Designed miniproteins, single chains, continued (4). Designs and how they scored, part 70

Each design is a single chain, and the fold is of that chain. pLDDT is the mean over its residues in the fold that is shown.

## One batch from the design tools (miniprotein)

Design m14572
Fold by ESMFold2-Fast:
Structure m14572 (fold): chain A 63 residues (1-63)
Amino acid sequence: AEEEVEPLIKALKDPDDNVRIEAARKLGEIGDPRAIEPLKEVVRNDPSDRVRFAAAEAIRNIL
């Protein structure tokens, strides 16, 4: 649902790496294309390589 996707998109900006990884994975599982652009930003800009990898996998799951 839309309500579920929006909180997860916000969680992609959480200060905790583990929260951002979990948010990316859940967005990939939901498969809502609205998450694609936020996840692309994470792939480009996130300081953690683990978080960037999780975001890239999530995009792959959505597409």
Scores: mean pLDDT 82

Design m14573
Fold by ESMFold2-Fast:
Order: C-alpha cells, then sequence, then structure tokens
Structure m14573 (fold): chain A 85 residues (1-85)
C-alpha cells in the first residue's frame, strides 16, 4: 500500500480535478490544469516532496490566473491544503 500521505495527497488532487471539471471554464484551460495536476501527482508519488508539489501548484496557478482566476484559486487552495499534510 502507498504511504498515508500519498493517499491523502491523491484524494486532494482528485477532489480538485473534480471541482475544475464542474466549472463552466473554457475546455483548453480546464484540460491543461488537469494534465499538469496529473503530472504533479505522479512526481509526488516518486519524490514524496510536499514542498516541491506546493511550489509547482503555485506556479501553475500563476500561469493560469490571467485566463481563469477561478481555476487559479482552486490550485492555490490545493497548495495550502497539501502543506498541512
Amino acid sequence: SFPEEVIRFGKLVTETMERIEALSSSDPVRREAIRRLSRILQDFIETQDLERAARELRELADEIEPVDPEVAELLRELAERIEEL
């Protein structure tokens, strides 16, 4: 079994992906956010580096904010939540 932190991280990422899918956002921004979240999750499974994951989430949020500030806010919320793991 995966460590409990990896399971909790995966749950938070999945919940954030579901929240992004529920938004009336443009399809390209939504798909890009989900793709990059999947990569961040995969990298975290390999490294278990929460600080790196939080940084990558904030970088993604900054990139997306000019096009979709609502998705950017969800990504920042996710970064804050994973730092509490």
Scores: mean pLDDT 80

Design m14574
Fold by ESMFold2-Fast:
Structure m14574 (fold): chain A 79 residues (1-79)
Amino acid sequence: MSEYERAVEIVRRIAESAVQLGAITPEQADEVVKRAEEESQGKSVPEGLRIAAEIAEKLNAPFLASGLRVAARYYEEKA
């Protein structure tokens, strides 16, 4: 899996978890994943996750944005 594909998969899983917890709607989750997929092409996993966090903030999903930023730091430390 490419870095880009890996980043999108991580965003999708975090967004799905946020929907299950009632923190965001399925429509918000779909929009974050879609925009992250469009904007993070050619980016590393940490970069893609930071882009997704910015998108989540713009969509008024601050808890999802926080989770994505934590994930970005985790993957940056592993590199």
Scores: mean pLDDT 81

Design m14575
Fold by ESMFold2-Fast:
Structure m14575 (fold): chain A 103 residues (1-103)
Amino acid sequence: MVEIKITGPTSVPAGSTLTVTATATNLGDEEYYVQVFVVDDKTHKIVASSPLKRVEPGKTVTVTLTVSNLQAGTTYTVNAIVFKIEDGKLVVVAEDSLTVTVT
């Protein structure tokens, strides 16, 4: 079992920076991995991503991602995704999302 939570603003002014934090808590006996993405909702392009970070059993890991050059009138989705390695591939096991509007 793994918990994931994004903390950040739901709106930012155009020309400012967006800072989001994802906290992943591994309550299980297996290794997990966490990565944070910021996606432009109109183009579906990833505009920023964090490195993939290991979450060891019984540990909490925090990932902070800062994004600049956000466009006025655009909505972005921040996705924090937790992966497990299963049969040599990354499998999504948990996620959280936050919608950010640029005013």
Scores: mean pLDDT 86

Design m14576
Fold by ESMFold2-Fast:
Structure m14576 (fold): chain A 86 residues (1-86)
Amino acid sequence: MFSDAEIEELFAKFDKDGDGKLSAAEFYELLKSLGYNPTGDQLAEIIRFADKDKDGTLDLAEFRRLFTDEDGDGVSPLERMLESTK
């Protein structure tokens, strides 16, 4: 699982605008860098799941939540949503 430092570094790397938010396009490039090939529908569902502001973008807190294993089964929410593309 990614550390908090790795998550923050990954977010900053793909936040091309420096506004503290990832667009759908930036998030897609990030997922590709991790070896995933999400469909447009999968990408939209992941963003919708994480996007608490309902603005269509992911801030650092929403992004970090995708990598946090809260259930203790060793699988992050992101991995569960992308299992078919891994």
Scores: mean pLDDT 71

Design m14577
Fold by ESMFold2-Fast:
Structure m14577 (fold): chain A 81 residues (1-81)
Amino acid sequence: MEPRKYRIIVAGEEPRVLELTPEELRDYILSLKPRAVFVVKELADEFKDLPIPVNVVDEFTDEMIEAIRKTPGAIAVEPAE
């Protein structure tokens, strides 16, 4: 599967854009040991088997991103392009 760009928002950190395959993205997220993951609907199937709570949203609003950045252990993921 070809790598694509993802925007990854981690609580307490600046958002990052990384070019990853879906498997590399999953491994990267699990390496951060999150308490909860927020993903856009387009990515929901890639995270359905994670051992941590996965919250699916249609789109991230600026308010949601701000809330996630303030929530310890929260990670948000969306396509960057």
Scores: mean pLDDT 79

Design m14578
Fold by ESMFold2-Fast:
Structure m14578 (fold): chain A 64 residues (1-64)
Amino acid sequence: MMSREEVVEEIERLIEELKATGDPALETIARVAEHELRRAVEEDDYEALVRILESLKRIVEEQG
């Protein structure tokens, strides 16, 4: 299982990947994910971090 720091790093990496596409819909998803990531980190909510990561992975898979 990934550490909290590894989960945060992976989420940030996926957010940057979505932003790099130049697709306005994916940029909107990336912005929402940034807000949810910030909240989850502030609340120390590891379950929320894992949920964000899983959601972003699914979105990236659908684009590939």
Scores: mean pLDDT 82

Design m14579
Fold by ESMFold2-Fast:
Structure m14579 (fold): chain A 119 residues (1-119)
Amino acid sequence: MVELTESGGGTYAEGSSATLSSKISGPYEGLVSLSWIAEAPGKGGRAVASISGDGKKTGVADEVKGRATISMDKAKKTGYLNLSNLKKEDTAVYYSLASVLVDGVLRLVAGQGVQLTVV
């Protein structure tokens, strides 16, 4: 089974930086994309950033443009979301979502979520 192991959550000071990571493990034929979604009470789920499986195409939501960067270490099978100049509005549970090929079928795999709290 394909699994996403997330890290980098915790409590951070406003104006600081946080790096969230997602390691992709288990048997799959190829990674199509990795995305980060944030869910906060009363705000619903929102897209934060995405990266293609080859690392060549990235997307960042307008809300975090200039503060968010997304990258991939293909050798380590790990994606990273860096958020700089943290704001209280960044407080959310962050989920990584991977689109992977398994036995010729495209599957969406979600991580368990990691809490980011800005104080």
Scores: mean pLDDT 84

Design m14580
Fold by ESMFold2-Fast:
Structure m14580 (fold): chain A 59 residues (1-59)
Amino acid sequence: SREELEKEAEELERKGVLAVIEGDEETARKYGVESIKLSLELGKISEEEAKRLIEKWEK
């Protein structure tokens, strides 16, 4: 359901932030990108915003 996907996106975002704090750039990118993809699927962000955010994670 949409609510379940929203909770999954929040959990992935939290895990990504924790990985950044811990210095695990690979894990942070993985969780950050997955969170963005779920947010796009849920219609919470635009395709353009999702692309911009993914590029930021890939730097």
Scores: mean pLDDT 79

Design m14581
Fold by ESMFold2-Fast:
Structure m14581 (fold): chain A 75 residues (1-75)
Amino acid sequence: SEEEERRKRLEEEIRQALFDIWAAVMAISPEEPSDEEIERLAEQLGISPETLRKAIDDSKPRIEEEIARQLAARA
């Protein structure tokens, strides 16, 4: 199941990249994206807006912690 291992690795890389993007965005603009922005992003990703909102909400505490660490390190 080399294909299965590759897919899992790719999913993990995508998840990490999305987390890094969100952390970077929140460091520049800590305001949550608008409903319109969420709908547009969900359409581009081929997922439901509800799925995207849940993913953002589930990652929010971790992203906030990471932003706090980055700000503390630069202070």
Scores: mean pLDDT 62

Design m14582
Fold by ESMFold2-Fast:
Formats: C-alpha cells, structure tokens, sequence
Structure m14582 (fold): chain A 99 residues (1-99)
C-alpha cells in the first residue's frame, strides 16, 4: 500500500528528527503520520492503521517528554494533542477489528 509506505517514511523522519533534537520537525512528521493513519482507516486497512497509531503515540510521548525538558510549553501542548489523536485512532481501529 502506498499509504502504508508513506506512513512508514513519515515515522522514520520523525525518529530521525528526534535523534537530531529537531523537535519541531518531529512534530510535523508525526502530524503527517496521523493524517496517513486516518487515510488507512478510510481505506479499511485497520491492521496497518493500528500499527501506525501505536507508533505515533509512542513517538508523541517521547516528543512531549523532550518538550517538557526544553521548557517549550507550546510544543508540549502540541505533542499532547498528537498523542490524544493517536489514542482515539487506536480505540477506533481496535473497535473495527473486534467486529
């Protein structure tokens, strides 16, 4: 799936940005990964959507922790919003897979 490949690329870019300490770039890549995960749900690829939503949640938590350490309240809030969005997608995809 092209959507799966694009989501994987955005997550790799987010991980690379976190390694470099580029927290704003990491946030942007996680936001793109959330959009692609929603497109996977629309395509009814719930297994891939669950996998990517769980990975976004993990990376968003790491970004939030780093934002706290940096004293960047705006980034902390924005990372928390991404984590909430990922959590909603996890619940939604699990519900569809249980049908």
Amino acid sequence: SMLRERAEEELRRAEEALRRGDLRAALEHLRRAIRLTKELIDAKDYESALEFAERVLELAAELEARAVAAGDLELEIEASVVAIAASVLIVTTRKELEK
Scores: mean pLDDT 91

Design m14583
Fold by ESMFold2-Fast:
Structure m14583 (fold): chain A 59 residues (1-59)
Amino acid sequence: SSMAEKLLEEAERISARLAIARGPEAGQALFDEVARLVQEGRLEEARELIARAKAELDA
């Protein structure tokens, strides 16, 4: 899979975890922001956003 596909798949997983922890709006907001960054070709920013959200959930 492309890097974009891998980022969107990871965003789906992390947004689902965030939705459980902080509510569905928080999960959707994370996914929408990652999808926007990926669409704009800002793949490193998308990766960093996912990493920060994951770190908060793993704390």
Scores: mean pLDDT 87

Design m14584
Fold by ESMFold2-Fast:
Structure m14584 (fold): chain A 60 residues (1-60)
Amino acid sequence: MSAVEAFNRGLDAFNARDYRGAVLYFNQALALDPDFEAARSRQRLAIEELRRLGLPVPPE
């Protein structure tokens, strides 16, 4: 899976309100491309949603 493919799967998860899945895919995108600014920004938003809902945040 490329960084862009992982990022797009993260967006699909985020739009489905699967914030845990979104964080996991964005973490994968960042593991493949650490400078992927869009993935970092979306990862932060997904983590904020998990925190607001009182749900556990996946480890990096």
Scores: mean pLDDT 84

Design m14585
Fold by ESMFold2-Fast:
Structure m14585 (fold): chain A 116 residues (1-116)
Amino acid sequence: PEVVELELEVNGVRIRARVTFESEDHIRVEAELEREGEPPFHLEGAFRGKDVMLLEVYDVEANRLALYLRLTRQADGSIVVELHKLDPSLSDEEAERLKEAARALTEAVIRLWDER
């Protein structure tokens, strides 16, 4: 499979991602989300078809699923994000920051896919 490494920084969140193109309709994403002075989050995701990305965000220190995200590309190219916060100890502000990092990563992955 083709593998692409990505590094992004969004609103103080550093994203180090590995994108695996297993086939035309099977893309997997693994990423580490780092914030200065905070424990890291691990992100795993996969596209379902060409328009939906499903992402799981794990609290690495707690070894626990913190967020589930569904990102849907609309006909106009915009991305709609549904955030399900599963970790009650995660603040709404932290959840929103992680959501925006996931959105930026998803946009970058879609750009790589469209250029293929």
Scores: mean pLDDT 82

Design m14586
Fold by ESMFold2-Fast:
Structure m14586 (fold): chain A 66 residues (1-66)
Amino acid sequence: MYTVKATGLDAKGATAVALKAIGEGGEAKVTGGEPATVIATGLSKKGAEEVAETAKSSGGTAEITG
């Protein structure tokens, strides 16, 4: 299973990343305000890549571990 740590997100970006993680069958924890951090866990490799891409498209950065 893969984990994604996404940082540097605004509120809309954090929401998009969290919803994407849940949609990919994972879990998401949002911390902070602006910038916000999202930690997504329980992801497949494809799910982790999709979550990371969503974070980058939202102006943040993402790290995949798995």
Scores: mean pLDDT 84

Design m14587
Fold by ESMFold2-Fast:
Structure m14587 (fold): chain A 69 residues (1-69)
Amino acid sequence: GPETEERAARAAAGAAAYAAAGDAKGQSLMVNESFKAGGEEGRRTAAEGGAAAGLGAQDVKSANAAMKA
């Protein structure tokens, strides 16, 4: 329902923000809260947070690889 969607959206935003800041603990807490509150939508939020963190990590890897000069 709408409450689940709102909580999932908050968790996704929080997970992305914590991942960008390098705060694994905060990211994990957001994923766990989304799981408890949202069920299926909570899982989707957790997957989205993980995907966002993964994309950020890949971008950093690409930048590091470019520094071979």
Scores: mean pLDDT 63

Design m14588
Fold by ESMFold2-Fast:
Structure m14588 (fold): chain A 95 residues (1-95)
Amino acid sequence: SEVEEAWELINELGLEIAKAKTKEEARKIAEKFAEENPEKLLIAYEDLLKRRNITEEDLKEFLEGMEELAKQGNKAALAASLLLEALLKVKEEKE
């Protein structure tokens, strides 16, 4: 249930980011979520790795692709890039 709860919150975050009217608003939403829910992002990250279908390298490569599409105005790619950036950043800044 904790893993399911983490993914439900992350899915909701993704929808909120996608509805943001500006890139600044989208980034602020993602950063606030990461500051308030670092444990949920870490649970999701560890779940992705545990499934053995996604590695940290795969996530970074996917992030680079989404960032490129986001620069071209793709709002879904912007949401995906901000979510992946927050997830990777929380893992690196784990204290």
Scores: mean pLDDT 74

Design m14589
Fold by ESMFold2-Fast:
Structure m14589 (fold): chain A 100 residues (1-100)
Amino acid sequence: RADAAAEANRLAAESFEKLGYPKHAEIARQLSELARRYGAPLIVAALDPELREKTVELLSRAYGLPREQAEAEVDRLVAENKRAIEAGSDWLPVAAPPPR
């Protein structure tokens, strides 16, 4: 659901801001707003390990995925986000719903 995607992106934005990644926090804030206003389902994963469980729950709810698949997707996104940030990338890997 869009509400779950908005919440996941909001948590990611707070996590990125706290960790000192303001550019990536802004991307997450924009994705949260797009989810809230337009139902856009794209999700950025927070890097904060304390948010892993909540992100798994929200991604599972947003995409209708079993918990095991949501956990694998979150772990993949966290690894890709770390790599992108370390490389100085101006973009973030995002989850998308599976093709229906």
Scores: mean pLDDT 76

Design m14590
Fold by ESMFold2-Fast:
Structure m14590 (fold): chain A 69 residues (1-69)
Amino acid sequence: SEEELEREIADALVSMLLALGDNLLKQGKYEEAIKVYEEAIELARRHNVSPEVLADAEKGLKEAKEKLK
């Protein structure tokens, strides 16, 4: 179904956004990392993506915010 395909695409996109956010965080690009993690969280919640992936994105967002002066 389209819903199933959209969920699979969303899962892949969230995973890619999480990897991008983590990479930006390691580079010290905290504001960019925040935006990417927020996008990943929004997409994950909308499409019922894995709770573990959502938790990782939320953890990354919190870390990025804590590092921002």
Scores: mean pLDDT 83

Design m14591
Fold by ESMFold2-Fast:
Structure m14591 (fold): chain A 65 residues (1-65)
Amino acid sequence: SKESQVAALMAGLALRLVGLVLDGAPPEELERVLRELEEVAKQSSDKEAAEKLVELARRLVEEAA
């Protein structure tokens, strides 16, 4: 379903972002993945869970910058 596809994409992007932080990737690359996650999250049927995930991801990017 579209819901399952969006959830899988969000999970994959969040895991990618964590991997990039652990690898010490530059802030520009972290911001790029964050924007992609934010875009996919807008398509989620679970708005509250998606917003919480994006908030956590933003904090990771801010802390890495």
Scores: mean pLDDT 84

Design m14592
Fold by ESMFold2-Fast:
Structure m14592 (fold): chain A 72 residues (1-72)
Amino acid sequence: SALEEQGRKLISEALKKINEAMEKNNYDALDSREALKEILKKAGYSEEEIEEVLEKLREGGRLIREADAAAR
């Protein structure tokens, strides 16, 4: 579905930035939202860019949940 595809795209874009930040800082795992914000900040992302990544994760998840609900 279009919602599922859009949700996956948003999550994929966010995960790409997160993975790059984790690799740059030798991070093995993320166990909290606060750890995610700190790793992105240490990787040189601005507050606005961090908010964009978090919003893409939130919106992507919302779209996937809506697609799942619509398929039931």
Scores: mean pLDDT 74

Design m14593
Fold by ESMFold2-Fast:
Structure m14593 (fold): chain A 72 residues (1-72)
Amino acid sequence: KVREEARRAIREAMRVASEAEKLGNTDLAKKLIDAAVEAGSAYGYNPEEGRKKIAEMQKLIDEARKEIEKAK
């Protein structure tokens, strides 16, 4: 279900944010956490807007993974 996929994506964003924090990138971690909170809120209110926020969050996750990989 779409709601289960959204929850999985939000958990992934939180996991990547935690990894960024451990590497000292607090700004990146905060961006990911904020995006996850926004996506979760939007999904509770309007699933179509939630999908857009999930897509934006997914782009941030992809960019964050590249930054984390470069930092290692």
Scores: mean pLDDT 77

Design m14594
Fold by ESMFold2-Fast:
Structure m14594 (fold): chain A 109 residues (1-109)
Amino acid sequence: MEPVLELDLPAASDPLTPEQVAESIERTARKLAEYAKSLGHDEIAQLVEEIGRLAAELARHDSPEARRFATQLVGEALRAVYEAETDPEAAIQRLKELVERGRQRLAEL
């Protein structure tokens, strides 16, 4: 059995500081990017790292809305990475869309 990639995303009710939430998001994105790179998907790995960076910045804004958006963004990136096993081109396009959504949201804060 292959090891299940376990992602430790903070729950909205957890008593974590914005910095701790951001650090958890960055660690999760790094693990996900390493997984994508191990499968030969370098572009997907780069996009996941950028999504993790954007999500971490959103989490640092210490708002429940920004934190929720940040965790949703990382969760959607995880789905896209798994979908890349069947359609890497569609996964790349989805991840690019997530990067633009993250950038737009951060600019609105």
Scores: mean pLDDT 79

Design m14595
Fold by ESMFold2-Fast:
Structure m14595 (fold): chain A 65 residues (1-65)
Amino acid sequence: MEEDIKRLKEEIERAKKEGDVMSLYAVAVSAAMLLQAARSQGDEKTAEEYEKLLDEAVKAINELE
């Protein structure tokens, strides 16, 4: 779980630095799926972290497009 959050954060930073929009889309999809899973389990803290990652990935996509 925390490893997934760390991995997604590292991927966002790498993809932003490299201008890799496709990787940012992949991160957004992964974060959205993990967000839904966390919400369905009642893990509000983990859901909040994935929501932040999703927002960051979407923001990066918009800035690069």
Scores: mean pLDDT 81

Design m14596
Fold by ESMFold2-Fast:
Structure m14596 (fold): chain A 82 residues (1-82)
Amino acid sequence: GAGEQAIELLVDGLKKVNTALSDGNLDEAAEVLDELVTELEKLGASEKALEYLKKAVEELRKGNIDEAEKLLLKALKELKKD
């Protein structure tokens, strides 16, 4: 279903985000996550999950990695409800 596709897309996207973070490239990590949000919106993912992901993008752009990770976990929990 759409939820399964959304979770798979998030997992694949998070691997790219983690690669960018490992390289110290917060701007690239934020861009990858922002593109992921757009694709998840097209799949009809939960509005609450999308809001957590959008906030995570903002926190990454501010350099707040720990807060971004907490928001990503909240988004994943919301997607699992779908």
Scores: mean pLDDT 79

Design m14598
Fold by ESMFold2-Fast:
Structure m14598 (fold): chain A 111 residues (1-111)
Amino acid sequence: SIAELLRARFRRGPVSPAVREALAAAAERLRALAEAEPDPAIRAVLLEAAEAYEVLREISEADVAAGVHLAAGLAATRLGELIAAGGDAELAARHVEELGRLAGEVLDALA
């Protein structure tokens, strides 16, 4: 999973309250998208991305930017592959766009 990859690649450490709040908000938004998603494979990717953002709350703040890029990039790649195999290009664009927006909110909290 993306969450397991993050735990293996990055060290555990403290995260500031602002960054933790942004990560929690991103995870909650991804779970809401997953609950509204009728495709079980797409839903699974959105839930895996939500779990990844929860793991980022437990890694060192110095690694959060790299972790966000890795988590969002892997989730976007998997969504693109699933949708390209038989899905809606507009749905692909919307999910990838939302992943990018959520990543941006966390990166803004680091600045």
Scores: mean pLDDT 83

Design m14599
Fold by ESMFold2-Fast:
Structure m14599 (fold): chain A 64 residues (1-64)
Amino acid sequence: DAKIQEIDAQIAQIDANIASLQRQRDFARSFGYGDMVATLDAGIAALQAQKAALQAQKAALLAS
C-alpha cells in the first residue's frame, strides 16, 4: 500500500529528527544550558505529537 509506505517513511524521518534533538538535549543538559534544554524538549514533544497523528492515520488505513 503506497499510502502506508509514505506514512512509514514520514515516521522514520520524524524518529531520526527526534533522535537528533535528544542528542542535542543531552549535550545542552550536560553543560547546564537550561533554556536550550526547554526549547529542545518542546521540539521533541511536537515531533512526538506528529508521529502519533501519523500512527493513527496508519491504524485507520489498516482497519479499513
Scores: mean pLDDT 88

Design m14600
Fold by ESMFold2-Fast:
Structure m14600 (fold): chain A 93 residues (1-93)
Amino acid sequence: MAEEIVKEAEEVKKEAEELARRARELAEKASPEVQVIYNTAYQNALASAELAKKAIELKDDVELAKQYLEDAKRLLSGAKLLLEEAEEKMREE
């Protein structure tokens, strides 16, 4: 159980860090209106990575680690949706 939580949290952290990097790079090329959406995706991705890191640190408290992991997944999903919205708006510019 703890091993599975750590593995999943590491995967979420890696994906969130990669999404944050992508959102930051795309924000620099975006119009001010779309840049706000990329910046929100970036912030949600950074928060997801921090919560995933907390899940790894708290692996010995399985219940608390699961809670942080679920919160990390929620923020990552939100960041992905915002990135898709921003990319769609950029395609129309």
Scores: mean pLDDT 85

Design m14601
Fold by ESMFold2-Fast:
Structure m14601 (fold): chain A 97 residues (1-97)
Amino acid sequence: DKKDIEELQKLLNLPVDGVLDDEVLDRIIHLAFPNLSEEQKKELKSGSIKAKYLVDDLMEKYEISEETARKLLGLPDDENYIVSQEELVKGILNMSK
């Protein structure tokens, strides 16, 4: 959703063009998921990352429960769930509220 991407770009203090490019994704990784491996960063950028890796990073960073981390990202109770780029954007926006 272009509108969600524009809202995310505003929150990240990036140029608002509605395009989910590598600069936007790299900013998300740096701020929200700094503990991801290089392979997991590539998976996140391609919309193929498993939910467990995002949930685990948030749990470590914020010292929160797995249930809380899943709810913040809007993800189901399935560690092997593949998180799309659209779901990632919505999750980050939900966390900012």
Scores: mean pLDDT 81

Design m14602
Fold by ESMFold2-Fast:
Structure m14602 (fold): chain A 61 residues (1-61)
Amino acid sequence: GVEKAKEEAKKRAIEEAEKLGYDPKKAKITIEVEELGGVTVVTATVELPDGKVIEADVLVE
């Protein structure tokens, strides 16, 4: 469901930030849910203090 997809997207984005040596506590995390042509997509966006952006997309079925 959507809640599980939100948690998965957030987890993936945070893990990617940590792999690059960033502290996720200093990052701005935004979650967006969008319906596109009958498919629900959850995007987690991590904005880092240096202006770099990391995104993770999860499809909801």
Scores: mean pLDDT 79

Design m14603
Fold by ESMFold2-Fast:
Structure m14603 (fold): chain A 52 residues (1-52)
Amino acid sequence: SEFEKLFEKVSKNLPEEVRKELYEELKNAESIEEKIGVILRAIGEELDLELK
């Protein structure tokens, strides 16, 4: 799906464990709004990683 592709792109630099947790949330998301929320969270985690 489009959300899975976006997730792969935005989560590629995240630690494996964090990626797995967020991917499970994405799979459990039932609405498009919830899926967008997971993607935005992954982007936020990526930005936090860059600030280290």
Scores: mean pLDDT 78

Design m14604
Fold by ESMFold2-Fast:
Structure m14604 (fold): chain A 91 residues (1-91)
Amino acid sequence: AEELRKKAAEYNKQSNEALKQGDYETAAKYFELGVKYYSEALRLEGKDEAADIIEEYGKKSAELIKQGKTSEGGSVYASGGILAIAKEIES
């Protein structure tokens, strides 16, 4: 789980670097990889509902990033993150 979280963080870093260069296509691809590894880490921790939320909102955010709508993408993913945390607390 910890190793997958580290991979997710590294891909998110690469996504942010691509965003700074205006490379929205590459940013979206690295963001999707970050979401994938983060959701896999959550599932290994028994947080399947949180993982489902992160995957759903991550996919929507990646589509927005790909279109250059980075503020909208960030807001969508942040909302998903809050919902995932709430679900972890309920569990």
Scores: mean pLDDT 78

Design m14605
Fold by ESMFold2-Fast:
Structure m14605 (fold): chain A 57 residues (1-57)
Amino acid sequence: SEKEEILKKNKEIREKTLKDAEKYLEEVSKEDPSKKPEAEKGLEELREAIKESLELE
């Protein structure tokens, strides 16, 4: 159904956002470990928000 296509695209967009955040955390950890706690906190909050939003669908 059309709803399946819309849900699939929304999921892909959210997954991309999470992947980008994960890449950012990896880059931060590689460049400067002192920034990792801040990046990790932001990533966890983003990951949880995306997970909750996605699971509600």
Scores: mean pLDDT 74

